# Designed miniproteins, single chains, continued (3): the designs that were tried, part 43

Each design is a single chain, and the fold is of that chain. pLDDT is the mean over its residues in the fold that is shown.

## One batch from the design tools (miniprotein)

Design m9567
Fold by ESMFold2-Fast:
Order: C-alpha cells, then sequence, then structure tokens
Structure m9567 (fold): chain A 76 residues (1-76)
C-alpha cells in the first residue's frame, strides 16, 4: 500500500548514504544515515505495524548502518 511504501522511505534515505561514503563524503553519509534512522524510528512509533514487519525494517536498517559504517572506517 502507499502507506507501507512511505514507511520504507527512511530505508531508501539510509541506502543513499552508501554511495556518499564511497565517494569520501563521510560527514554527509553519517548525516543521511542518522536522518533515515530517526525517520524510521518515528514511523515505528506511530504503531500499527505487525511485529514481523517492524523486525524486518529494523534488520534492514542495521544492515545498511553496518555497511556504511564499515566503509567510513575503512576510509578513515
Amino acid sequence: SLGFALLTEPLRKMEEAVPLAEAGELEEARRLLEEGREALRRAVELGGLPPEVREELERRAREIEERTERIIREAE
């Protein structure tokens, strides 16, 4: 549904941090990652999501965070 698609937009924003980190824009990458994480947290706080859906979104966010952070650490 459209509403569900809007709940995944935070993950898309976090995914955009990856190419920025690869390009050496480390501060911008961290900012996007943090903004996406905050947006996801707020979306989850609205409630109404089944536990399995919430867990899947959190798992995907962690995977993106881990990948982006690894790239940043390797660049520093």
Scores: mean pLDDT 77

Design m9568
Fold by ESMFold2-Fast:
Structure m9568 (fold): chain A 84 residues (1-84)
Amino acid sequence: APSLLEGIGLVLRAIGLLVEAGLAAKKGDTKKAAEAAEEAVKFAEEAQTEEAVKEAAEKVLEKAKKALEAAKKGDAEKAAEAAA
């Protein structure tokens, strides 16, 4: 498992990518939203292996997965809502 500091860093990176996905979706750029959300999923999945940040990571992962699914369908509005 990553160290606590590494786990915190992964959660913060996932949150940042989720914000990027939401901003891209608000512009109607579902491709960029999907790319950012997919990367957010990756970092959130890594972060959830660290027990101290697991709940935070799981919450970010849920939002990132919903944003990714909406963006893949071309639904910019739902992708932006999921990323909020």
Scores: mean pLDDT 84

Design m9569
Fold by ESMFold2-Fast:
Structure m9569 (fold): chain A 69 residues (1-69)
Amino acid sequence: RVEELLEEARRSREEAAELSEKSTELGREGEESSPEKRKELIMESASLSVEAIGKISTSLALEKEAEKL
């Protein structure tokens, strides 16, 4: 039970890290791109960043649930 919650929390954190890295890469590419493409890349980067925060929040909630058992 506790181990399963911690494993799920770890996966969510790994997914958040991957999304955060992709967000950072798109942000940098956007800064170096044409004005039209820059806007689209920056917006996609922001969207991925928000999704990554959601995954981190889920991971923290699962870790707290495991601690309360």
Scores: mean pLDDT 80

Design m9570
Fold by ESMFold2-Fast:
Parts: structure tokens; sequence; C-alpha cells
Structure m9570 (fold): chain A 98 residues (1-98)
């Protein structure tokens, strides 16, 4: 069912975010970015298939975390403008999840 597929995609996105955080701690910014891009794709697919308000809120929370990670990477690269933009997107998705 779409609900079960959404749940699987949510779990994959969360796992990729955790792996991205580990890559970032090791200074592997390219791997961290790639993992966050993959997590974003799975979170977006989960949103399209989400059947419950709880699943939709979990997608929005994961998208917030993806943008938080992208902001940290951008700041580490010296791109303060992209970092500020990603922080704003992270906050917007966090508010939508409330």
Amino acid sequence: SDKEKAEELLKKAEELIKKAEEAFKKGDLETARKLLDEAFKYAREALALAQTEEQKKRVLELLSRVYEGLAKIARAEGDEKSAARYEALSEAYKKLAE
C-alpha cells in the first residue's frame, strides 16, 4: 500500500540523514551533501505517498533536518548566503510540521 511504501521511504530518508551527519563529522562534505540529496529525494517521494497527517508531519521534519545539514555544509565551505537560505528553509519546514 502507499502507506507502507511511505513508511519505508521515511525510514530510508532518516537513515541517510544519520549517515550524512557521520560523513560531516569526518569532514567528508561531498559525501554528506550526496547523502542529504538522496534523503531529500526519498522524503519527497514519501510526501507524495503519505496517507496520514502523522506521516506528512514526519516528512516535513525530515526535510527540515536535510536543510539544516545543507546549511552546515554550506557554512563549512564558506558559503554564508546559501547557509542562511538553507537555515530559512529548515525553519519553514519545522513550522509546517507543527
Scores: mean pLDDT 90

Design m9571
Fold by ESMFold2-Fast:
Structure m9571 (fold): chain A 56 residues (1-56)
Amino acid sequence: SPSLDEQLAAVEARVRARTAEALARESDPARRELLRGVTDGVIDIARAVYNLVREK
């Protein structure tokens, strides 16, 4: 099975890929900033969950 590090990397890559697709379709600077901020928040949550699982 993939390691926890590999699983976290896959989640981060998927989130960033989805954000890149959304940014490619978005011209509004405020919405682009919101998309980046939400992406950072999702990655932070994923890392927090990863750390919780790793502590077991």
Scores: mean pLDDT 83

Design m9572
Fold by ESMFold2-Fast:
Structure m9572 (fold): chain A 57 residues (1-57)
Amino acid sequence: AKPKTAEEAKKAAEGAVKVAEMLKHEGALRQARIALEYAEKGDYKKAGEALTKGGLP
């Protein structure tokens, strides 16, 4: 799902990072880290775009 707030984007990115780390999936982890960086900067729209481009909800 496309996050509409910075808090939602950050939670989605943090969750994606944790899941990717548990699965040791390097591609998903890289994508989640990009989304987390945008969310931390308050760019929740760009964070959502990064998650979407990586096929993440």
Scores: mean pLDDT 71

Design m9573
Fold by ESMFold2-Fast:
Structure m9573 (fold): chain A 68 residues (1-68)
Amino acid sequence: MTLNKEVLELEAEASLYIMKGEIYRKMGDEEKAKEYYEKAKEYLEKALELDPENEAARSALEKLEEKL
């Protein structure tokens, strides 16, 4: 089981980008919101590359794809 600090850091960065995307979406800036969601997706995909069984990252990615 990976308690890899790198995976946790990638998930944390993804969460920050999701928050930024939510803020821009709330402000009506759909283009910037999508850009931040795509950055979050990139970080979540890297986390899943390191830990393919990470259900938290997978769930976050699925929810993020619904926003894209």
Scores: mean pLDDT 80

Design m9574
Fold by ESMFold2-Fast:
Structure m9574 (fold): chain A 60 residues (1-60)
Amino acid sequence: MQELLRLIGEILRLIGEILDLEAQLARETDPARRAQIQAEIAALQARRAELMARMRALPA
């Protein structure tokens, strides 16, 4: 139970960070900075996917 709630909390925080970066990307016109933001979004999405996989692997 504790581990599941911890993973859910971490996933929700990552989703918030991704949304913030996507909002920044939508306003950014510098291609170099856009590339940096896209790379950071990709890294956070990969981490979110890993945590979701760990959450699904937890016993009922």
Scores: mean pLDDT 82

Design m9575
Fold by ESMFold2-Fast:
Structure m9575 (fold): chain A 75 residues (1-75)
Amino acid sequence: SLVQLGEQYLRLGQQYLSQGDYLKAGDYYRLAGDHYLEAGLLNQAALSYSQASEAYAKAGDSERSKESFERASEL
């Protein structure tokens, strides 16, 4: 299901974050947000996009950080 895929991507984001791979962490948090959003879980999508924004910022990817922050703020 979309919810189960979102949870799997969230776990992958957490795993890569713990390894210091901030770019991959951001990518997986963003994927989690996309799947939660498609499932209609707006609060979980917003949280996932916020986590993606923070991870992208730590990776130095200011553009993806901003895009993810904007997505979170719209939910």
Scores: mean pLDDT 89

Design m9576
Fold by ESMFold2-Fast:
Structure m9576 (fold): chain A 68 residues (1-68)
Amino acid sequence: SLKEQAETLNERGKVLFEKGDYEKAKALYEAALKLDPDFKEAWKNLGEVLEKLGKYEEAKEYYEKAKK
């Protein structure tokens, strides 16, 4: 299902985030959200990666989406 594919992409993104590959983690979280826009954990993870990239305003928007 699309939800299961989104979860797989999110898990792969977490691995890259832990390795410090923030740009690749961002791309995987964005791909997960294209498949499941209501995936709160992926919105939160995207916010965290954007903070690491210095994109604080964009991170704030995605944290707000994660709370819905």
Scores: mean pLDDT 86

Design m9577
Fold by ESMFold2-Fast:
Formats: structure tokens, sequence, C-alpha cells
Structure m9577 (fold): chain A 60 residues (1-60)
């Protein structure tokens, strides 16, 4: 799951799992397209459409 991989990256960067999920939820609510672009940048093999679908499935 792409969102679980993002959470793992944030946890490795010093976030708690709870704070990582809250951070991603807040970013999704603020600007879905910007977050999807950041996800694509972190995972270049993932398309923007796939990133948006994964984020929507978790946070919408």
Amino acid sequence: NLVDLLVDKLVQAGFSKENALRYLQERYKADQDELASEVQGAFPQVTREQALQALQARFA
C-alpha cells in the first residue's frame, strides 16, 4: 500500500505513526494535487493518477 510506504518514510524521518497519518490527512485536505505530486517525486515509478487514487482511498 502506497500510503503505508509514505507513513514508513515519515516514521524513519522522526514522526510517530499517528503524527505521520495526521500530517498526510491535513496535506490531502489542503491540496490533493500537490501531495500527489510529492508522492510521485518520492516514488517515480508511480503515476500521479495512481498516487491520487491511493490517497483518496485512504483519506477521502
Scores: mean pLDDT 82

Design m9578
Fold by ESMFold2-Fast:
Order: sequence, then C-alpha cells, then structure tokens
Structure m9578 (fold): chain A 69 residues (1-69)
Amino acid sequence: TLVLALEIALQEVREGHLGAAEKLLEVARKQNAPEEVIELLEKAVEYAREGNREEAIELIEKALQLVKE
C-alpha cells in the first residue's frame, strides 16, 4: 500500500538512506497518488538529493498525513 511505502521510506530516510525518497516518489506515481502528494514527494526528493534530511522527513510526513486522511 502507499501508506506502507511512505512509512518504510520515512524510516529509511531517518536512518540516512536518502535514496528511499526517490524510490517512494516512483511508487506514488505508479499508484496514481493525488497531485498534492506527488508535489510533496518531488520536493522531498530535491531536499534528499541536497543532503537535507530534516526537510525531506517533514515533507514525507506531510504526504503520509494526507494519505491517511
């Protein structure tokens, strides 16, 4: 599920595996996630690529909140 993918990616990014954000974006696109979720994950990937883990985490958490509600 998209929720599970978000939770796994969030844990991976917290552990320093920033590439998990890009994998998460691909999963979200394949599952036709809402545009707002895709936009948040695109920004998370940009921050992850810059090594900005905290900002990437915040955006993934926002995406997870939207998918759960």
Scores: mean pLDDT 85

Design m9579
Fold by ESMFold2-Fast:
Structure m9579 (fold): chain A 56 residues (1-56)
Amino acid sequence: KMEEEKEEAVLAAERLVEEGIRDREELTSRLRQLGFNEEAIEAALEHLEKKGLLES
């Protein structure tokens, strides 16, 4: 889906991973604090999982 909020959440999540944050719960909390909705957060986390950037 090409929703702008989901794309912005993915970019924000990638930046957080570059800062060293790889824990799913911490990423969820940080993205929520940035104002992203739950659907956008879930899309960003799925993107990171596909790239192998999330802690299992």
Scores: mean pLDDT 79

Design m9580
Fold by ESMFold2-Fast:
Structure m9580 (fold): chain A 50 residues (1-50)
Amino acid sequence: SERVRELIERYLRGELTPEQLAAELGFPPEDGVARVDRLIRESGLEFDFS
């Protein structure tokens, strides 16, 4: 979704912490950071800034 992409881009720019990104996406606090990490890896945005 477009909103998820925008939030990930803000995170990659250092505007959000992993916890803030997880909260914005509605992820549970127990595993929200792990879900964020997986989402970023699946999106490829961590390594593709073209």
Scores: mean pLDDT 71

Design m9582
Fold by ESMFold2-Fast:
Structure m9582 (fold): chain A 101 residues (1-101)
Amino acid sequence: SPLLDRLVDALVADALRLFPELRSRDQEALRARLRAWLERLIEESRKGRKLDIPESARPIADLFSDETRALAAELVREYGLVNEAEDILIEAYVIAFSFAS
């Protein structure tokens, strides 16, 4: 999916900005992890399963670029996801943080 690939690339770019230590890590592994997670998210959404994101985490979505936020919103609209764009961005941040740690 061209949209999925564009969102993964944008998420990786933002992850490297937010967690500079990722530059010394396997960036292809991070990209593969984010792609696999998004593919699972789309499949889980088709089953009506929503991400469990705490309200206190909402400001994390604002750390992402305008491009990444727009691509996440486009993914939600295109695939009819049960998750909000902000929920997807917050979980992507958690995945990137885990990879950086």
Scores: mean pLDDT 87

Design m9583
Fold by ESMFold2-Fast:
Structure m9583 (fold): chain A 79 residues (1-79)
Amino acid sequence: MSKEELEAETLLALADMYDGMADVAYSQGKKEEAIELYEKAIELYEQARDLAVRSGNQELADLATKRIEEAKKKLEELK
């Protein structure tokens, strides 16, 4: 595993944590908190995707892209 690949996996895991926290906030009716957490998750997923592409890990890049699309859909539903 390269340093870039490890960093991409770490950012993806961190993004998943924020995405999960956003889902909890959404379920509790905490709209503004959910928006902030989804925006943070998207930012981290985009960083993970870019690092995955550079490291040649297409599977990880595709996973990050799917997570970005899912989070963006949830975010648009809240706005």
Scores: mean pLDDT 87

Design m9584
Fold by ESMFold2-Fast:
Structure m9584 (fold): chain A 60 residues (1-60)
Amino acid sequence: DELLAEARELVADPRVPEDLRQELQSLLDILTDPSAPPALKEAARRALELLVEAAREHLA
């Protein structure tokens, strides 16, 4: 999954602010939790897409 792979790279990147890295990690935890409801995973995936875009701004 390209989105999850990119989010994991951003979590490891010190150029991304700590608070944003923590939010990315929380969403990754939801998406990789087999017990999380499908609706929660869908919402988390949408939020992750937006936060990945925001994190990319810190790499420019």
Scores: mean pLDDT 83

Design m9585
Fold by ESMFold2-Fast:
Structure m9585 (fold): chain A 89 residues (1-89)
Amino acid sequence: GLELAKKGAELAREAGLRAVRRSETPEALSLGIAGALKGIGAEFLAELGKDASNDAKSGAEVALRAAELAGDEEGKRLAKEAIELAEKA
């Protein structure tokens, strides 16, 4: 469970950061930052042996919205994989 949550959190961070780099709007930038920060927080919780699955999932969902706004198909793919991994955790 913990390793799946950690991997989901890592992919959520990556998708969020991609949206930050690709964003042409303040909304996409803001959501990308939020998704990346939630992913970082979930990774930290997982490293401490705490349940991070809900945080990883919420971060991935925010990163998915950011990727959609940024038009980043790869970011959307990473965020969807992050959601699947967090749900399996």
Scores: mean pLDDT 83

Design m9586
Fold by ESMFold2-Fast:
Structure m9586 (fold): chain A 66 residues (1-66)
Amino acid sequence: SKELLEKVYKEALERVKGALEKLEKATGGTGTIEVKYPDYVKGTVTKGDEVLEVTFDLPLLVEAVK
């Protein structure tokens, strides 16, 4: 349902933001967020040549909570 997708999206976005803030503090890197609704929310932290990514697949998360 659209309501379930919206809830999952909101929670995924909050999780990615929280993860990026912690990773930026831990690494001294710079975080960015990419949103491709309704497919995914992706966070990336870059420090020099090092890249850390966290991705939440929204359809997969919706299936997991059905």
Scores: mean pLDDT 83

Design m9587
Fold by ESMFold2-Fast:
Structure m9587 (fold): chain A 147 residues (1-147)
Amino acid sequence: SSSKEINKLLKENFPVVSKIEKAQLENGAFNTKNPKTGKIDPALVAYVLSALLEYKKLTGKPISPEKVDELVSLLLQAQKPDGSWEVDEFNLETQAFVYLELKKAVLLGEERLKPALEKAKNYLEQNASPSFVKKIEKLTSEIETIL
């Protein structure tokens, strides 16, 4: 059927779907904390959230609304007034990764993150080099084209 063909095509273009399926099979849970510090890792939170939303879109299978609400709340509560999150290393690269995962989540229907996405964009535009901003804009456009 066309639905099965679309799901296969999307799975081939989104390797994260296979990682989600493997993580569910092996551990039954997604870890949102840095294992070294025990602190909430905003990059892991954003990755898990966008991955769950992508899984729902690709498979049509339900995801836990309570888990989505938890992950959204964690990202919103941890965001600083300047639009950044506390990260352990590679500050601008990690901020950019969180931004791109949030952009993906918003495009997948999680509109509650739109204010956080705009704040994160402003932080990157104010703190990153012009060449790095252009790289983020290109990746953003590619995500918008795919989703």
Scores: mean pLDDT 74

Design m9588
Fold by ESMFold2-Fast:
Structure m9588 (fold): chain A 85 residues (1-85)
Amino acid sequence: ELSEELIKKAEEVEKLIKEFEELAKDLVPKSEEAKKLYEETVKKLQELIGKLAEAKTEEEQLKILDEMKKLLEETIKKLKELKEK
């Protein structure tokens, strides 16, 4: 049904979401900057999840998963920088 490439990319995104949620759980109560970043990232992720649900081709699904991965990696990096302050 799903290609091995799609499954692998989806698993990578799922791992990043878990890391993002754990960092946000720690930082959002302590930092207004972390709260703003979390809210903006959740909004963008919701938009990408909507696009993923509408995607009809594997190529479109892979592109959206790549966008989710990049967004999560950038946000996790910023949250880790806030944690070190």
Scores: mean pLDDT 84

Design m9589
Fold by ESMFold2-Fast:
Structure m9589 (fold): chain A 56 residues (1-56)
Amino acid sequence: MEEEAREIAEKAAERSREAAERAQDPAAVLTATHEYEKIERLLKEDPIKAAEEALK
């Protein structure tokens, strides 16, 4: 389960990074960047909570 949660969170972080690259609005880039940074931080502290956040 922990490995599965980590994979889900990593995929969510990748999607946020892609959203940041596609965004041309600086505010949207900043928002997407903060979202994947939050998931990466949660992934380091609690992979299960990171997956829960990613699935919301």
Scores: mean pLDDT 72

Design m9590
Fold by ESMFold2-Fast:
Structure m9590 (fold): chain A 70 residues (1-70)
Amino acid sequence: DEQANKALEVLTEAAKKFIEEIRKGKSIDTALQNAEELARKLAEEKGLSEKDVQRVLDWLRRTAERLKKL
């Protein structure tokens, strides 16, 4: 499914950005903000649906929330 592959590509790049920002010593909130910004930019470039964009953002937000509880 082409849309599912696009969503996975966006999620993969956003997750890499999130981890990179945390490794640079940025806060979880700042890392999340930068990852969400990248996810929206890549989603627009790839023509991803708003529903799939929201799924990617929800995954990033839930992951950030879990990391804050550690």
Scores: mean pLDDT 85

Design m9591
Fold by ESMFold2-Fast:
Structure m9591 (fold): chain A 72 residues (1-72)
Amino acid sequence: MTPEQLAALRRLVAALQAEIERVLASTTDPAEARARLEALLARFEAEAAARGIDASVVVAALRGAVDSALAA
């Protein structure tokens, strides 16, 4: 991965984290929260792929953390 790709990935992750926090703060229905979070993860992976970045491992880790939080 190039330094430019790493910088882009860091920016995308920061933006995704902010959007996840907003969804969790604004949505009380776990099913609605899950649907919105899955859409955000899909968009993030597509944006990373458009930049030549395989974000699948990052997406899997974030999905696991979200699933754990929503199951509690």
Scores: mean pLDDT 79

Design m9592
Fold by ESMFold2-Fast:
Structure m9592 (fold): chain A 57 residues (1-57)
Amino acid sequence: SAEEERIIKGLEKGIEELDSLSEVQKRVLAAEARRVLETSKNEEARRLAKELLEKLK
């Protein structure tokens, strides 16, 4: 779906730009990644969310 594609692109961009993000942006992105893991069944979105959270912690 278009929403799933948007989420995936957002997570990919977040991972790529991680070192340039502010503390607030990192926290927002972490919350979005956790929401993806709780609500999404999309394998690629879940994989990216896990990668993002691992890099943030």
Scores: mean pLDDT 82

Design m9593
Fold by ESMFold2-Fast:
Structure m9593 (fold): chain A 61 residues (1-61)
Amino acid sequence: SSAEIEEIKKLAERLVEETKKDPSLAASVLSALENMKKKNPELSEYLDKKIKEVEAIRKAA
């Protein structure tokens, strides 16, 4: 449902924000986002964007 999709998007956004606060979380967050992408292929483009954001934070740290 659209409500479930919005919940997943909100979780992904929270994971990115947590990584900004603590870049050491990047590896765990990337694993979580990849798993979310595997389970929710309809969100793969959105989650790829979030994965790239986390990778950028990791590179900057």
Scores: mean pLDDT 85

Design m9594
Fold by ESMFold2-Fast:
Structure m9594 (fold): chain A 51 residues (1-51)
Amino acid sequence: SLEERRKRIREFNKKIQELYEKNPDEAGKLASEYIDELRQEERRRGAELRK
């Protein structure tokens, strides 16, 4: 479900925040990639869900 997915995102975000304190560039890169993947998946899912 969507709520489960959002929870995972929040938990992942916390982990990224900790990494950000040590390696901001690396954390930023991982976060950006994650966001891009989520966006692409949402877009693809939207196209698949023909209503």
Scores: mean pLDDT 73

Design m9595
Fold by ESMFold2-Fast:
Structure m9595 (fold): chain A 65 residues (1-65)
Amino acid sequence: DRERQVAALEHQIAVLNETIQELQKKRDLARQQGNEEEAKRYDEQITAVQKLKAEYEAQKAALEA
């Protein structure tokens, strides 16, 4: 079911958006505390989650085309 696949991808994209927002807050807090190594780890996690989000967005766009 195409509509269910799109809805599942929309849900996953929303979850990833919330994850990115929380990781950005944690990264910024770590930088404020002078913990640059911890901030770098969060930045790496943000990059990985953004890549996964882009893949889901591309998959959703293909299903909607």
Scores: mean pLDDT 88

Design m9596
Fold by ESMFold2-Fast:
Structure m9596 (fold): chain A 65 residues (1-65)
Amino acid sequence: SKKEVEELLEKAEEALRAGDLQSALTYNVEAMRLMAKEDIFDPELLKRLEELSVEIFAQARKTKL
């Protein structure tokens, strides 16, 4: 459901703010998979997913994860 995707994205954002890149990536990937499985093409959720993905990868590159 869209609500589950929103909850996963919120958890990813919280983990990213806490510096937990592993959890942030895990929640972000789970959100992406759920959107694909349920054919959710919400522009706002897709934008949040994309922005989170970019930030997670940027932070991971800096920490050499």
Scores: mean pLDDT 82

Design m9597
Fold by ESMFold2-Fast:
Structure m9597 (fold): chain A 84 residues (1-84)
Amino acid sequence: MTPEDFLKAAEHAERLAEKIEEEAKKLGIEEEVKPLVEKIKELAKEIKKAAEAGDLEKALEIAKEAEKVALEAGKLIQEAREKK
């Protein structure tokens, strides 16, 4: 992986957080996912900073954490869809 790969990953994470927030609003669970959305946005910012600093190991660890948080938010959305 290159620094550019992580910069693209950070941009993708930011867009994903926005899509999660929009879907959560439609499902009426905006408050439930809001902390996870905010966490993803913060982690995306940290990935960008680490990549710009050339710390690819740190960028990778933060990216793994962002993926875990995104999966948790996705699970809440899926459960809300199945219960409605």
Scores: mean pLDDT 81

Design m9598
Fold by ESMFold2-Fast:
Structure m9598 (fold): chain A 80 residues (1-80)
Amino acid sequence: MDTTVERADKLADEARTLLQQSIDAAKNGDYDTARTLKREAGRKFEEAVQLYIDAGEEDRARQVAHDLAPLADQVNKLLS
């Protein structure tokens, strides 16, 4: 059975993948798809962060936020 940290890691990886897919969709002019993927990524990221905090892994939560920030910024610029 997955631990809380393993569940958080999986959600963080899914969020990262969805942000990359959102960037690719936005670059192709598929802005509605890009916005949907960004929204899904945001949900998974929020759940991952909460799970890390609940597990006492605040440093991991901060690291994931730091790692995903450039991708989120890129999506925001493409959707502007």
Scores: mean pLDDT 85

Design m9600
Fold by ESMFold2-Fast:
Structure m9600 (fold): chain A 81 residues (1-81)
Amino acid sequence: MADFYLGLGRYYYKQGKYDKAIEYFENAIKIDPNNARAYAALGDVYDKKGETEKAIEYYEKAIQINPNISEWVKERLEKLK
């Protein structure tokens, strides 16, 4: 179920529908509060929206939950600091 919402969020993200993507990523977190991929995806969306502080917060949360999360998430976070 969380993977389903994560997939839908990524689909809308690719379409440029960032608010829709946020809704689905938030639903993924609601089902699985330890879904590091959903937090990283929220970081991606807020970065695209220019909401740097929120992007940093979500990327840090993703890394806190899963320190082995994708290398680019760590690179993206360092670039935003």
Scores: mean pLDDT 81

Design m9601
Fold by ESMFold2-Fast:
Structure m9601 (fold): chain A 61 residues (1-61)
Amino acid sequence: SLEDEALEKMREAGRLLSQGKYEEAARHFREAVELFKKSGNPDLAEAAEAMARLAERLAQQ
């Protein structure tokens, strides 16, 4: 399902974030946002959006 695909992207993004791969993590979180929006999960899309923004800010330091 789109929700399962989004959750997999979140898991991948979290792993990348823990490795300091912030740009890659941000891209995966952004993909998860799109998938959660398409699957009708606005709360999860908002959480993924917050994580994408965090990763993007960390990538710019």
Scores: mean pLDDT 88

Design m9602
Fold by ESMFold2-Fast:
Structure m9602 (fold): chain A 67 residues (1-67)
Amino acid sequence: MEKELEEIKKELEKHGREEALEYVLKAKEAEKEGKHKEALRYIAKAAGLAEEEIEEQLKRFEELEKK
């Protein structure tokens, strides 16, 4: 994951995609802190997914953790 995020960061910098790059950087920071769900959320934002779809998927994972 971290290596893939670094490659995505370099590609986004090359093409001047500053908004998407910001989300990738936040994802890398969250991953370093062990916040895997937050990292996935930021990756999804960088890919242009809607906030509602991201929240629905995160909520589903939380429900699975609660049994």
Scores: mean pLDDT 67

Design m9603
Fold by ESMFold2-Fast:
Structure m9603 (fold): chain A 119 residues (1-119)
Amino acid sequence: SEAEELLKEIKEFQANIDTLSREELVARLREIADKVIEYLKKAGVDPEFLEKLRELTDRFIAAMEAGDVDAAVRAAQELFSVIGELLKKSKDPELKKLLTAFAQAVSNAVDRLRREAAA
């Protein structure tokens, strides 16, 4: 299924997160975010939630691209809040798995950026 293929892509991203350059990591995150949002749109998620996710993912990706740890953490926290609301409202187990995997990928990307800043 589209959800299974996307979940596999997210897992592969997480497995390779420390081997990717920042440019490659940002490009991969953008691709994953676009596919996640498109899947949610097809799954019938409310347009207001899709707009919030798009704004927050764009803000998160911009912070990652700039190497701004504080901005990335703030955007990630707001993303986790919106994802948490969708998880509570959804009865779709595939959608829940995908959102959980996406949140974990965002968390791991922040941790990678924090490690770069500490070096």
Scores: mean pLDDT 87

